# Designed miniproteins, single chains, continued (2): the designs that were tried, part 107

Each design is a single chain, and the fold is of that chain. pLDDT is the mean over its residues in the fold that is shown.

## One batch from the design tools (miniprotein)

Design m7953
Fold by ESMFold2-Fast:
Structure m7953 (fold): chain A 67 residues (1-67)
Amino acid sequence: MSEEENLKKGKELFDKAVEAERAGDLDTAIEYYKQAAEYFSKVKSPEGARLYAAANLALVGLELERS
């Protein structure tokens, strides 16, 4: 996939993670944040790096909350 496609897919998955988190579905939210981070890791841009960091911060918070 192109850089643009990876960024778009990552954002779509991040939005799904946010919606799952709002619904209280923490396991689904964690899965989508992991997938979003995977796509953002493939984007070699400052925006990709920032979104990758954001997804990982969300993952750390949610995994600590469910533990």
Scores: mean pLDDT 82

Design m7954
Fold by ESMFold2-Fast:
Structure m7954 (fold): chain A 88 residues (1-88)
Amino acid sequence: SLSAEELAAFAEGAIRALEEAAAELRAKAPEAPEAAAALLAGLEEARRLFEEALRRARAGDVEGAEAALREAYAALARAAAEAERALA
C-alpha cells in the first residue's frame, strides 16, 4: 500500500498532467469537437477527484485518498469510452 506522502506526490503529479492535457485538448478541440468535449469534461471531473485525494492524503487519510484516486480513474475511463463512441 502507498503511504500518505506517496499518495500526495502522486495526486500532485496527476493534477499537473491533467492541466497540461486539458490545455492541449482545448487547442485541438476544433478537429474533433464531440470527442474533445467528452475528454475535457472527464479531465475536469478527474481533477476534482485528484484534488480531493491530495487533501485527504495531506490529512493522513490514506483510505479516503485511495478511494478518491479510484473514482478519478473511473471518471477518466468513462470519458475515454465516451470519446471513442464520438469518434466511431
Scores: mean pLDDT 85

Design m7955
Fold by ESMFold2-Fast:
Structure m7955 (fold): chain A 100 residues (1-100)
Amino acid sequence: MSEIEQLLQRLAQALEAGDVPALVAVIRELLARGELSAQELRLVALMGMEALAAAPEAFTPEDLEVLIAVLERALSEETDPAIKRMLEEMLELVRQRLAE
């Protein structure tokens, strides 16, 4: 099993458990590896946004900066215009929340 596959499995488990600190730690590790495809980056960004929607109060400013980083990386690698628009909207929402 690849390290990326293990990290994606841990990310899914953290999301199901509602464990925001564990989820953010795994996202940070995935970004540090730098080996994610555009589709994997999109999946990670969407899972992070699902966690934020479910438990917005659990995210620290530092956690929101990690979501911004994964959204920016996903947006830079994405070629589908509809998915790019979705990622841009999500990025703006997280930036607005961080500014509060």
Scores: mean pLDDT 85

Design m7956
Fold by ESMFold2-Fast:
Structure m7956 (fold): chain A 91 residues (1-91)
Amino acid sequence: STDKRLAELFREGLKKAGREATMSDEELAELEREILKSLIRMIESIAKLAVEKGKISEKEAEEIKNEILKKLMKESGLSEEELKKLIEEIE
């Protein structure tokens, strides 16, 4: 998934920068989680901006946001419970 690829690229970047400390699998999982939170925030920001610009209604924005979040869940392997927990941590 995109979140895992970005986390792995960051881990590789740290190694290439001459940092001797290897990122642990636990630290990688935390980075993946932070990337997912950032993606959710971005989706919410885009939806809000579209409503503010009068391009879509608040209802349409909510429907589009929910469709994108469902796709993100499928691609990242997140359960509905895990997604809800991430959203609660952002709020």
Scores: mean pLDDT 74

Design m7957
Fold by ESMFold2-Fast:
Structure m7957 (fold): chain A 102 residues (1-102)
Amino acid sequence: MSAEERAAKALELYAKGEELFKQEKYEEAVELYDKALELAPTFVGAYILKAEALYKLKKYEEAVEYFEKARELLEEYGLGFPSKETEEIYKKAKEEVAKKKA
């Protein structure tokens, strides 16, 4: 598979994952985001939506891990999270992790 074909397939998988996310099929959405990230390991959008889906599944520690991977990639370009909603979910996920360890 060429680099162009990998990028196109990753974007297709990402779009299908978004549709599953909208249907509240969060586990199935995560699987499609994982496949997109196998094809495109720097795909920030896929890390963000995987983290948000993991948050919906109450997998807070994993959600924080994938938000932090997205943040590290964004920080390379001097960027923060693309929306206030994404930042709020990240903060809530960190709060839930802190509560579980207390």
Scores: mean pLDDT 84

Design m7958
Fold by ESMFold2-Fast:
Structure m7958 (fold): chain A 68 residues (1-68)
Amino acid sequence: SLVKLEEEAIELARSLDEENFKEVFEFANSLIEELKKIASSLSEEELEELAKKYVEKLLEKVKELEEK
């Protein structure tokens, strides 16, 4: 569900240092808001696939910050 993806994103962000936490948290919120905006036009299956891609983008952002 979308709620579980939001929870996972928040937990992931909380595992970072204070500066990286803020950056990932803002990025996660922007992705969640974008997803919510288009969610009403998508089927349940399309919504789940898009949510998976958003989780992948969050993981990429975390890795990028760790590699700095």
Scores: mean pLDDT 70

Design m7959
Fold by ESMFold2-Fast:
Structure m7959 (fold): chain A 68 residues (1-68)
Amino acid sequence: SSREELKALVRELVDRAVERGEAAGLSPAQIGELQVRIAALVAEGHAAGLSRAEIEARVERLLAEVLA
C-alpha cells in the first residue's frame, strides 16, 4: 500500500539522517527539526509523484546543507 511504502521510506531516511546528525554532533533539538523536515520532504515528494531515487536525492541535498 502507498501509505506503508511512504511510512517505510520516511523511517529509513529519518534513521539514516539521525545517525549522520548524531555523528556530526547535532543537538536533540536540531535532530528533531531534521526529522520533521525530512518527513515533510518525503511526503511532498511522494504526493508529487517523485521516484524513490529522486526523493532520496532531495534528502541527501538537505543533509549536505544542514551538516555543512
Scores: mean pLDDT 83

Design m7960
Fold by ESMFold2-Fast:
Structure m7960 (fold): chain A 63 residues (1-63)
Amino acid sequence: AEELRRRGQELIREGQRLIEEGRKLMDEGVASGDKQTILRGIGLILRGIGLIFEGRLLIEKAE
């Protein structure tokens, strides 16, 4: 359905934003030696990847 495709695209976009934010936090944590900031960045990246996979599955089902 058209709705599933749009929802999938929204999830992919949101996931990409989370990955970008997570990369910035990881870079900052590495530069400062802050392990907690690095872990937070990793968490955002993993969440973003999950949203992208979910979005792609929705698009596949819509086709």
Scores: mean pLDDT 84

Design m7961
Fold by ESMFold2-Fast:
Structure m7961 (fold): chain A 114 residues (1-114)
Amino acid sequence: SLVLPLTAEATAQVLAAAEVIYERILARGPKTAEEIARVADEEVARLAEAMPELDPVLLMAAKALAMGRAGREVGLAETAANGAAFEAAYRAAAEPPSEEQIAAARERLRAALA
């Protein structure tokens, strides 16, 4: 069983990474859950190479959030429902980050991808 880091700092990293993965998925115009998963895996690999010190379990959580959000946006009911359930459980368990922590995580990620 995987234990997700649930600190505010870890949650800020997950939310920032999920935004990047989500935007990349939507930019590819996916029509199936398989296409969403493929693009998400490609972006997770890219992020892992850009930020090798980032805990892989945070990228797994970010991928799950991004895939669920993408499924919702493109109208994939099962993917959307599974994603919503995961996000609700994650947010209930995780320490909520401040806006400043999320902004710092976004900037760190942007700098690493430059």
Scores: mean pLDDT 87

Design m7962
Fold by ESMFold2-Fast:
Structure m7962 (fold): chain A 99 residues (1-99)
Amino acid sequence: SAADRAMEAGGEGGREAMEGAAEAGSATGAAAAGVAGSGAGAGGMIGVRRGDAEEARREARNGGESAAGAARSGGSEEGERRGREGGERAAREAEEAAS
């Protein structure tokens, strides 16, 4: 389903940020990134349900940026990079799911 894809895409961005933070040894950054990624998925899903592809994309991207920021705050530049890239992929998938 479109909503499930948006939710999964946002979660994937968060998981990538978590993995990067964990590899850098930042448990706090990894946990924060995971929470932010879950938020991204929820936002994307809402956009899909409203039938607003731009909203779905924006919310997924913003969540990915939040996950990246959380990973960086935990001391993981790798987590930040993965979170940003994951967020961009999540935004594209959420937009496609909404359309």
Scores: mean pLDDT 65

Design m7963
Fold by ESMFold2-Fast:
Structure m7963 (fold): chain A 72 residues (1-72)
Amino acid sequence: LVEEINELVEKAIEAARAGDLEAARRYLEEAARLAKEYLVREEGLSEEEAEELARKGLERGLEMAEQIIAAA
């Protein structure tokens, strides 16, 4: 699961480098969904806490993707 999350984040970075913000967003959204599941099941966080952390992670990821595209 962590490996799958990391793979999706790497794909999002590659999409951002290619200038494809929509693809980067889709990969980051899927990574956030899996991260929420991981945080609840493996780390024992509440669904509310896991959702907040996954949302913040998605927001940071999208900000980074936009910065990568702007720099390209």
Scores: mean pLDDT 81

Design m7964
Fold by ESMFold2-Fast:
Structure m7964 (fold): chain A 65 residues (1-65)
Amino acid sequence: MEEIREELERLIKETGSMGEAARRLAEKYGIDPEELEREALRIYLEDPSMSAVEALARAIERLLK
């Protein structure tokens, strides 16, 4: 679980773009990027104090259930 967040943060540093990092991680896990964006937005709206990176990592975890 924490592994997904750490990998996402690493990819953001490597690509310089959260969107590019998210797309690469979605491809790795076989997730539709549009589904990832919808789930991340839903999580963020439930807790707007959460960072965008944390919301995105949690969205990936939920979609992999």
Scores: mean pLDDT 77

Design m7965
Fold by ESMFold2-Fast:
Structure m7965 (fold): chain A 97 residues (1-97)
Amino acid sequence: SEEEFERELEAGVHELAVATYLQIAYNKLPEEVKKEIEKLSDFEREKKLLTYIAKQDPELAKQVAEHLTRLAELLEGVDPERAKRYKELAEIAKKNV
């Protein structure tokens, strides 16, 4: 349906925004922190990155949290497991903002 396409498009925009902000933040990390993060699974890596960003750049963390919160809302009825993960990441991003 048109509503499904619009939801998928909106979700894709927010996913790209999150990925872009996380990549920018990752590139600014000290080398020792990057090496620690690289040893983790993808979801654990995202949690560790967001914890670091929330402490070092609260304004960036706030922007990421807004995108993650919207992603969780968009996916709640469609992919509850992905929505739950986005909610958890959003809470981490908000914790020091």
Scores: mean pLDDT 81

Design m7966
Fold by ESMFold2-Fast:
Structure m7966 (fold): chain A 55 residues (1-55)
Amino acid sequence: SREALDHMIEGGKAFNAGDYETAIEHYEKALALAPGDQLARESLELAKEKLKEKE
């Protein structure tokens, strides 16, 4: 869906800015809209790992 794609784009922008909390929120919404999206799942896991490294 376009909504899932929009969340992936916004999540990617947040991730590139180092805002991993916002990236996680967008990737979770993308995955909720497209549960089989491997890229959304992998992006979410990577963003969670990056957030742990910041703490």
Scores: mean pLDDT 84

Design m7967
Fold by ESMFold2-Fast:
Structure m7967 (fold): chain A 79 residues (1-79)
Amino acid sequence: MEDIDKASGALNAAGEVIRALENGDFEKAEKILEDTIKKYGQDAADLAVAFAIGIARASGDTELAKKIEEVYKKVKEKL
């Protein structure tokens, strides 16, 4: 049950991060990932980033994939 809640939270976070970055809002994307870590842990944030990168690459948006990686790198540097 806890693992399902983490996976659900990660998928929701992935969608929110993509939306924030499509709007150029890097600060909002960072906050979404920080909030995901606080609520569900680092593993959930890793999963959210993996989902978001997968979606971006499947859509042919390599620049979005790079932005997701850069935002998560900044979040990890704060931890």
Scores: mean pLDDT 81

Design m7968
Fold by ESMFold2-Fast:
Structure m7968 (fold): chain A 61 residues (1-61)
Amino acid sequence: SMENLRKALELLEQGQVAGALAALDEARREGFKPEEVTEAIELLKQGRVEEAIEVLRRLLE
């Protein structure tokens, strides 16, 4: 959901990567933009936090 994406973005801005991953997994389970959410999850697993934030910001526009 859009709410799970906003929550993930807020958690990433606070440095809470584990919480953000949980919110993104929930959005993906709901079927909300699964390709782009999966991209953000993979970027976070690679430690590419700033790039994940940019993906989420684009999805929230």
Scores: mean pLDDT 84

Design m7969
Fold by ESMFold2-Fast:
Structure m7969 (fold): chain A 57 residues (1-57)
Amino acid sequence: LSDEEIARIARIAGISPEQARKAVEMLEAGETDGTKIAEELGISPEQADRAGVAARL
């Protein structure tokens, strides 16, 4: 994903671009558990789910 796409994911999920990049890296590494992503990044499970959905847009 490009920096532009990371910025879009961050905006949709309501998280920082750094958190969005980390979330995408975890998803690409095969992590599908939104709770684990939320826990690792210090964001809510809802924000992690939104980041995952946004990454597919």
Scores: mean pLDDT 79

Design m7970
Fold by ESMFold2-Fast:
Structure m7970 (fold): chain A 92 residues (1-92)
Amino acid sequence: MEEEIKKLVLELMKTVDELAEEIEDEEKKRKVISITVATAIVVSAYLSGLLSKEEAIKFLEAAREELKEIAGEKAEPAVKLIDELIKKIEES
């Protein structure tokens, strides 16, 4: 279970790096990267027992909405990975 969550975080980071290369607006690009880095930190904190399941899920839901607002349809692959992360955390 922990390994599956870690794999999803790595896939999310790769997907967002690809998304960021398609964004010409430097401020939006920085926001997308910042959200992804924060997401990786939050998931790591949850796996380390520093964050509750409820706190981790709430953050991931907010990150999903922010990515969708910034990148719209281009964010769909990243949004899907965040939804899979939420599901795995709920099941753990």
Scores: mean pLDDT 83

Design m7971
Fold by ESMFold2-Fast:
Structure m7971 (fold): chain A 95 residues (1-95)
Amino acid sequence: KRALAAEDLRAAAEALRYIAENIEEMDAISAAFTLLAAAVSAYLAEPYANKELAERAVELANEAARAALAGDFEKAKKLAEEAAELLEELAREAE
């Protein structure tokens, strides 16, 4: 279970870094869905990792999704990068 959570978190972090690099070329809905999926991965990892880091990753991913839907791509990019870093840390703790 922990190994699966770590793998899901690493995949989510990679997806968020892709969004941060390509957000201006993506449609807002696709970016928002990927950000929300990352929030779900962080939420599911909570029992196997640091609760505060998991909650913070969920918050950042949700804020990034809202920023993307509002067309604030600079804010969405920054928040996606911060969320990706937290997801990578959660993946290390979940292992």
Scores: mean pLDDT 75

Design m7972
Fold by ESMFold2-Fast:
Structure m7972 (fold): chain A 68 residues (1-68)
Amino acid sequence: SEDEKKAEELVKKIRELLERYAQSTGAERDAILKEIMKIVNEISDLPEELKTKVFAEIERLAAEVAAA
């Protein structure tokens, strides 16, 4: 479905941004955080089932990045 495709795209974008965030500092880090916030807002507009799955995946990815 279109929503499933959107969810996949948003997860991919967040993964890339989280990896860049971990390697960034200062103004670059702030800019990446703003991009992450925009994507989080788009996720909030997804159907509840997909939203739950996407947020769970993001939490997992964020934990992996933080542990590295």
Scores: mean pLDDT 81

Design m7973
Fold by ESMFold2-Fast:
Structure m7973 (fold): chain A 55 residues (1-55)
Amino acid sequence: DPEKIVEELVSLFGLTLSEEQREELLKKAKELNGDKKELGTVLYEMAGGKFVPLP
């Protein structure tokens, strides 16, 4: 379930995403059929620019 995967990853990273970011991640998760590795990198990049400091 892509929605559950997104929620799991967001919780795991301790992030709070905007509605737009969450929708984008949900779309990506559906396309990736739950590929957590690739989705995780997308999540980190998107959220890092707005919520989490990047290296």
Scores: mean pLDDT 66

Design m7974
Fold by ESMFold2-Fast:
Structure m7974 (fold): chain A 74 residues (1-74)
Amino acid sequence: MAKEVLEKAIEFFENPEAYTEDIDGEELVRALEEASPEDREKFLDAMAKAFGVSRETVEAGLEGQRELLERRRQ
């Protein structure tokens, strides 16, 4: 269900306070890794177009989540 986890990421950019405690970064990372490379790039492009941000911005958000999980590792 990559579409749902990506939607949470988009919502996080718009309303970080509302989604901060509800976002499961581990599930987000797993869903993106399970997705095909083509699907990943397609979703990144879709998010960039929907919110008028760069693909780099979207990837930075995802990498931030991933790195935080690896550093904290709850």
Scores: mean pLDDT 62

Design m7975
Fold by ESMFold2-Fast:
Structure m7975 (fold): chain A 89 residues (1-89)
Amino acid sequence: SLADVIRDFLLSAGYSVSDEVVERIARRVLEGDRTVDNFLRIAGEEIVKEFNLNVSPEEVGRQLRTNLIRNVGPVGAQVKLKELEDALK
């Protein structure tokens, strides 16, 4: 499911969020533009709110991509991004 792909993506990027937050991110993306960039913005907003971070949602969205590459490598990151893109169709 999209929720499972989102959960795996966020965990791979270093964020363990609740199932409620994962489902809310999935719903918000499906209600708007179904793009990776819109997903990163929404995920950034939800992570800032969940962890009460003093950082912009846009910065968290950038950190998700950077952390993914650091944690799984550039090839692994491309695989995760494609899985997310395919799940958003």
Scores: mean pLDDT 88

Design m7976
Fold by ESMFold2-Fast:
Structure m7976 (fold): chain A 82 residues (1-82)
Amino acid sequence: MPAPDAAVRADEKGKKAERATALILRAEQLVLDHDLPEEVRRRVRELIERAEEALRAGDPEEALRLAEEALRLAEEAAREVL
């Protein structure tokens, strides 16, 4: 039977998944906008792929962590190129 606690948990997972998706898109945009080095683009893409896999597996917390790491790496490299 569905419980209020389970519904709240599902809503939190949805919010984390949405946030992870937003960070993935932002990291991808930085890669495209700044022509980052191929090695950095490869690493960021790897983190994005893993974050998407985590989302598909129903682990939005891991997805969010990976998305944050991808964004951080992309931002760091973008600052170097700017």
Scores: mean pLDDT 77

Design m7977
Fold by ESMFold2-Fast:
Structure m7977 (fold): chain A 56 residues (1-56)
Amino acid sequence: KEELARKLEEDARENERRSRELRELGEKESVEYLAAGDILLVGSEVSRELARRLRE
């Protein structure tokens, strides 16, 4: 349980970083990058919630 929760938290952090990079590109180049960044943020929130539940 702990190992899976830790990996989900690591994946969430990586997706949060990628989301920020995509959102920055979206402001410069195309709205599609903004949408992709938002999708990754939603995914990271789900991963964090699952990790929280696994630790309980």
Scores: mean pLDDT 79

Design m7978
Fold by ESMFold2-Fast:
Structure m7978 (fold): chain A 63 residues (1-63)
Amino acid sequence: DIEDRILEALSGGPRTAKELAEGLGVSQSTVSRALNRLEKEGLVEKDEKTGRYSLTEAGREKV
């Protein structure tokens, strides 16, 4: 699933939606929808100052 691939990518450090899209070979729209779901699940959080997403404690446990 795209969600699992995003979690693995973020285990390497915080990334923007654009960086995730480029790294995973998918559209930014696909990544943004998956990130929205992961945020609702409490697995990722966004740094509003940098626009980067990072794993929460729960997200780190899943990888």
Scores: mean pLDDT 83

Design m7979
Fold by ESMFold2-Fast:
Structure m7979 (fold): chain A 88 residues (1-88)
Amino acid sequence: SLAEEAGRLALEAARLAMKAGPEGALLATAAAVAAAGALFQAELDPEGEEAARAAEGAGLAAKAAGEAAGSEEAIRLGEEARRLGREA
């Protein structure tokens, strides 16, 4: 589902932000938790509105973590996750 794909991209973005530097570590950890929650919701109801909104939120959190860490790739993946979550 789009929500599952979005959650997976948000998790990848959070991991990249964590690797980029300690400046975004707290935000990256929060984004990873949000992404894991979005993936769990997508597992329970892949077509549900809750899964889609959770994935959109996780993407936004991952983008913020990427901005704090200075990771352009994390910012791009977080924005893509947000877009896919919005489409779901």
Scores: mean pLDDT 81

Design m7980
Fold by ESMFold2-Fast:
Structure m7980 (fold): chain A 92 residues (1-92)
Amino acid sequence: ALEEAKKLDEEAMKKLKEALEAKKAGDYEKAKELAEKAVELALKAADLLSKIDEKEAEGLRLVAEAYKAYLVDGDYERARELLERAKELAEE
């Protein structure tokens, strides 16, 4: 359902913001934990959205994978690539 997907996406974005703030504060363990939870919520939202709008779902998956690469895996090159693709998709 669209409403359920939106609620999950909103919660994911809030946790992602907290993860980025924790990383800036030097709390890398907290940043990683929050990022992992944000990614899980975003992927659940994307799965629900895929029944309604596959393009929007793909964008959300790209963003989720980008932040997993950045905050969990430490793969900054992969994160930049995925975020750029998500931005290009959103601008279409």
Scores: mean pLDDT 80

Design m7981
Fold by ESMFold2-Fast:
Structure m7981 (fold): chain A 92 residues (1-92)
Amino acid sequence: MEPSTEDKIKVTALEFALVAHVLAGDPEALKVLEELIEQLKKFPTEEQIRILENLLKAAKNTLAHPLPGADKAVIEEVIKRIEEEIKKLKEE
């Protein structure tokens, strides 16, 4: 299906939510990521990869400069899950 304006708004909102939860090291980041991955399936594969690669870069930057008290294990799980999804998308 072609992504609607509402689909684009929802994906953008989920991107911002994911970045915020990752910065906090919040376990909810994984739930937000899975919802984002589900919504991204409405988009062309190339755009899914582009968005996920941008989020991966942001998550890796957060892991290098974590906020005090942030759970690094949560950030590492988010990175691993994004890398896995990118690999799967690139394999067709």
Scores: mean pLDDT 84

Design m7982
Fold by ESMFold2-Fast:
Structure m7982 (fold): chain A 82 residues (1-82)
Amino acid sequence: FESLPPDFAFYVALAYYEGLESEEEIRRFFGPGVNAREILRYVEEARKNGVSKEKLFQYVLDNSVLPYHKEKAQKLLEELAK
């Protein structure tokens, strides 16, 4: 998983957090410009390999250079801890 670009990992983490289960749901949530198929594929791999939502957001927080992605990941990590 650490081989994913952190900006892309943010979308994977958000889709996993929101419980999105199809390409149509991912496109509806993020908009038609996203690579919904790849996002879904990595969500399924994370689920299959027992990667937690917390671990995905922590990866974004630790590796992203985008302030918005880091801020959102931190906030959702705090929500998951409640």
Scores: mean pLDDT 80

Design m7983
Fold by ESMFold2-Fast:
Structure m7983 (fold): chain A 66 residues (1-66)
Amino acid sequence: KEKEINKLKDNLIEAAAKGDVEKMVEYIKKLKKLTEGDEEIDKFIEEMYKRLSEELQEKLKEEEAK
């Protein structure tokens, strides 16, 4: 479980660096599913949003909005 979570965190960081919004959303959804609303994971995701450009933050939020 821990190993899988850390792998997804690393993948999310890499996708963010590349500006791959679709991959970021995929990894965020997988992290949330594995952790079932873990506060630490939610904080990590929020920190990732803060590191993105304004355009990428907007696209990410649009993709997560359902």
Scores: mean pLDDT 71

Design m7984
Fold by ESMFold2-Fast:
Structure m7984 (fold): chain A 85 residues (1-85)
Amino acid sequence: MLRKMSEEEREIVREGVREIFRLADAAEPQLSPEQRRELTAVAVGAALRVIGDALEAESAEEVREAVREEVERVRRRIEELLAAE
């Protein structure tokens, strides 16, 4: 059975997922339709990994680390797509 998250952990996940999609949405106007599809796939994957990691995490701090890792992954992908111009 998957671990039951605390309210603090659930809030960290909610904020992390919101930030991931906010970053993707903010970059969208500068990207081609193909790059937007790629970024959307990366953002969805990152959100799913945050949820998965949170369900396996032993503390709120581990959930925060998972969120930070996936947010940075999305930021790096945005930088790569913008550099491709």
Scores: mean pLDDT 82

Design m7985
Fold by ESMFold2-Fast:
Structure m7985 (fold): chain A 70 residues (1-70)
Amino acid sequence: SEAILKEAEELKEKGLEAARKGDFETVKKYSEQLEKLAKEAEKKGDKELAEKIREMIRELENEGVRAALK
């Protein structure tokens, strides 16, 4: 679970950087990888981690929307 959390945090940071640069294909790729990690956490019974990762996806989506309006 700690390894999944760390991987998710790294993907979120890279996704946010890509969003700020307007690289929407990379944002989509990292969002999909985060969703995969959230499902893996749920499969392992780590509901709290899955919810935390879904919050990370929402942060990335919000930054992507902001960048798209530039």
Scores: mean pLDDT 81

Design m7986
Fold by ESMFold2-Fast:
Structure m7986 (fold): chain A 57 residues (1-57)
Amino acid sequence: MKLYEVTLDPSKVSDSQIEAVGGKIVSRNPLIIEASETSAGDILTLEGVYKVELIKE
């Protein structure tokens, strides 16, 4: 799995919605998730998610 920085509207997207599509929340400022490439793509399709950016290890 890889780390991604997520930019979203917290009023439209809940932590449980991110977890339901396979994202594991690692930190909140910035919002960083651990996910597969497929799950990162699914997270980007959620209403209120604006950006999902791969972080280098």
Scores: mean pLDDT 81

Design m7987
Fold by ESMFold2-Fast:
Structure m7987 (fold): chain A 68 residues (1-68)
Amino acid sequence: MSPEEREIETLYRIALAELEKTPKEQLEEVMKKIEESFKKLSETYSDEHKKKLEERMEEIRKYAKELA
């Protein structure tokens, strides 16, 4: 696994854990912060890693929707 892939997986796990601890009223705010962080990181990545990051972001959005 590349260093970038490890970074993406680590951030993905942290994001899921943050959402699990977040009250329903704060989910939208926390999601916006996660999306902003991932967008900024995406700008530094190659197309391959950018695609992987976007896939993980979609999984995070799905999870947040289930929690809401």
Scores: mean pLDDT 81

Design m7988
Fold by ESMFold2-Fast:
Structure m7988 (fold): chain A 73 residues (1-73)
Amino acid sequence: MWKEKLEKARELAREAGRAVAAGDFERAEALARKAEELIKEALEEARKAGEKELEEAKRRALEAIAEAARLAA
């Protein structure tokens, strides 16, 4: 289910942001790659489910990215 994948991606993105703030760029890159993979899978599943689902998935993905950026600062 795409919602579960986005929740997991958001958790990984948060960890990636914290890793950047800590100066652990190798760990941050690995976590970010995993989060990106889950976001891509979730967006593809949401696209197949319909326009409203895709819009919701895009919004949640952007929220995850914004939160990771905030934590990285």
Scores: mean pLDDT 83

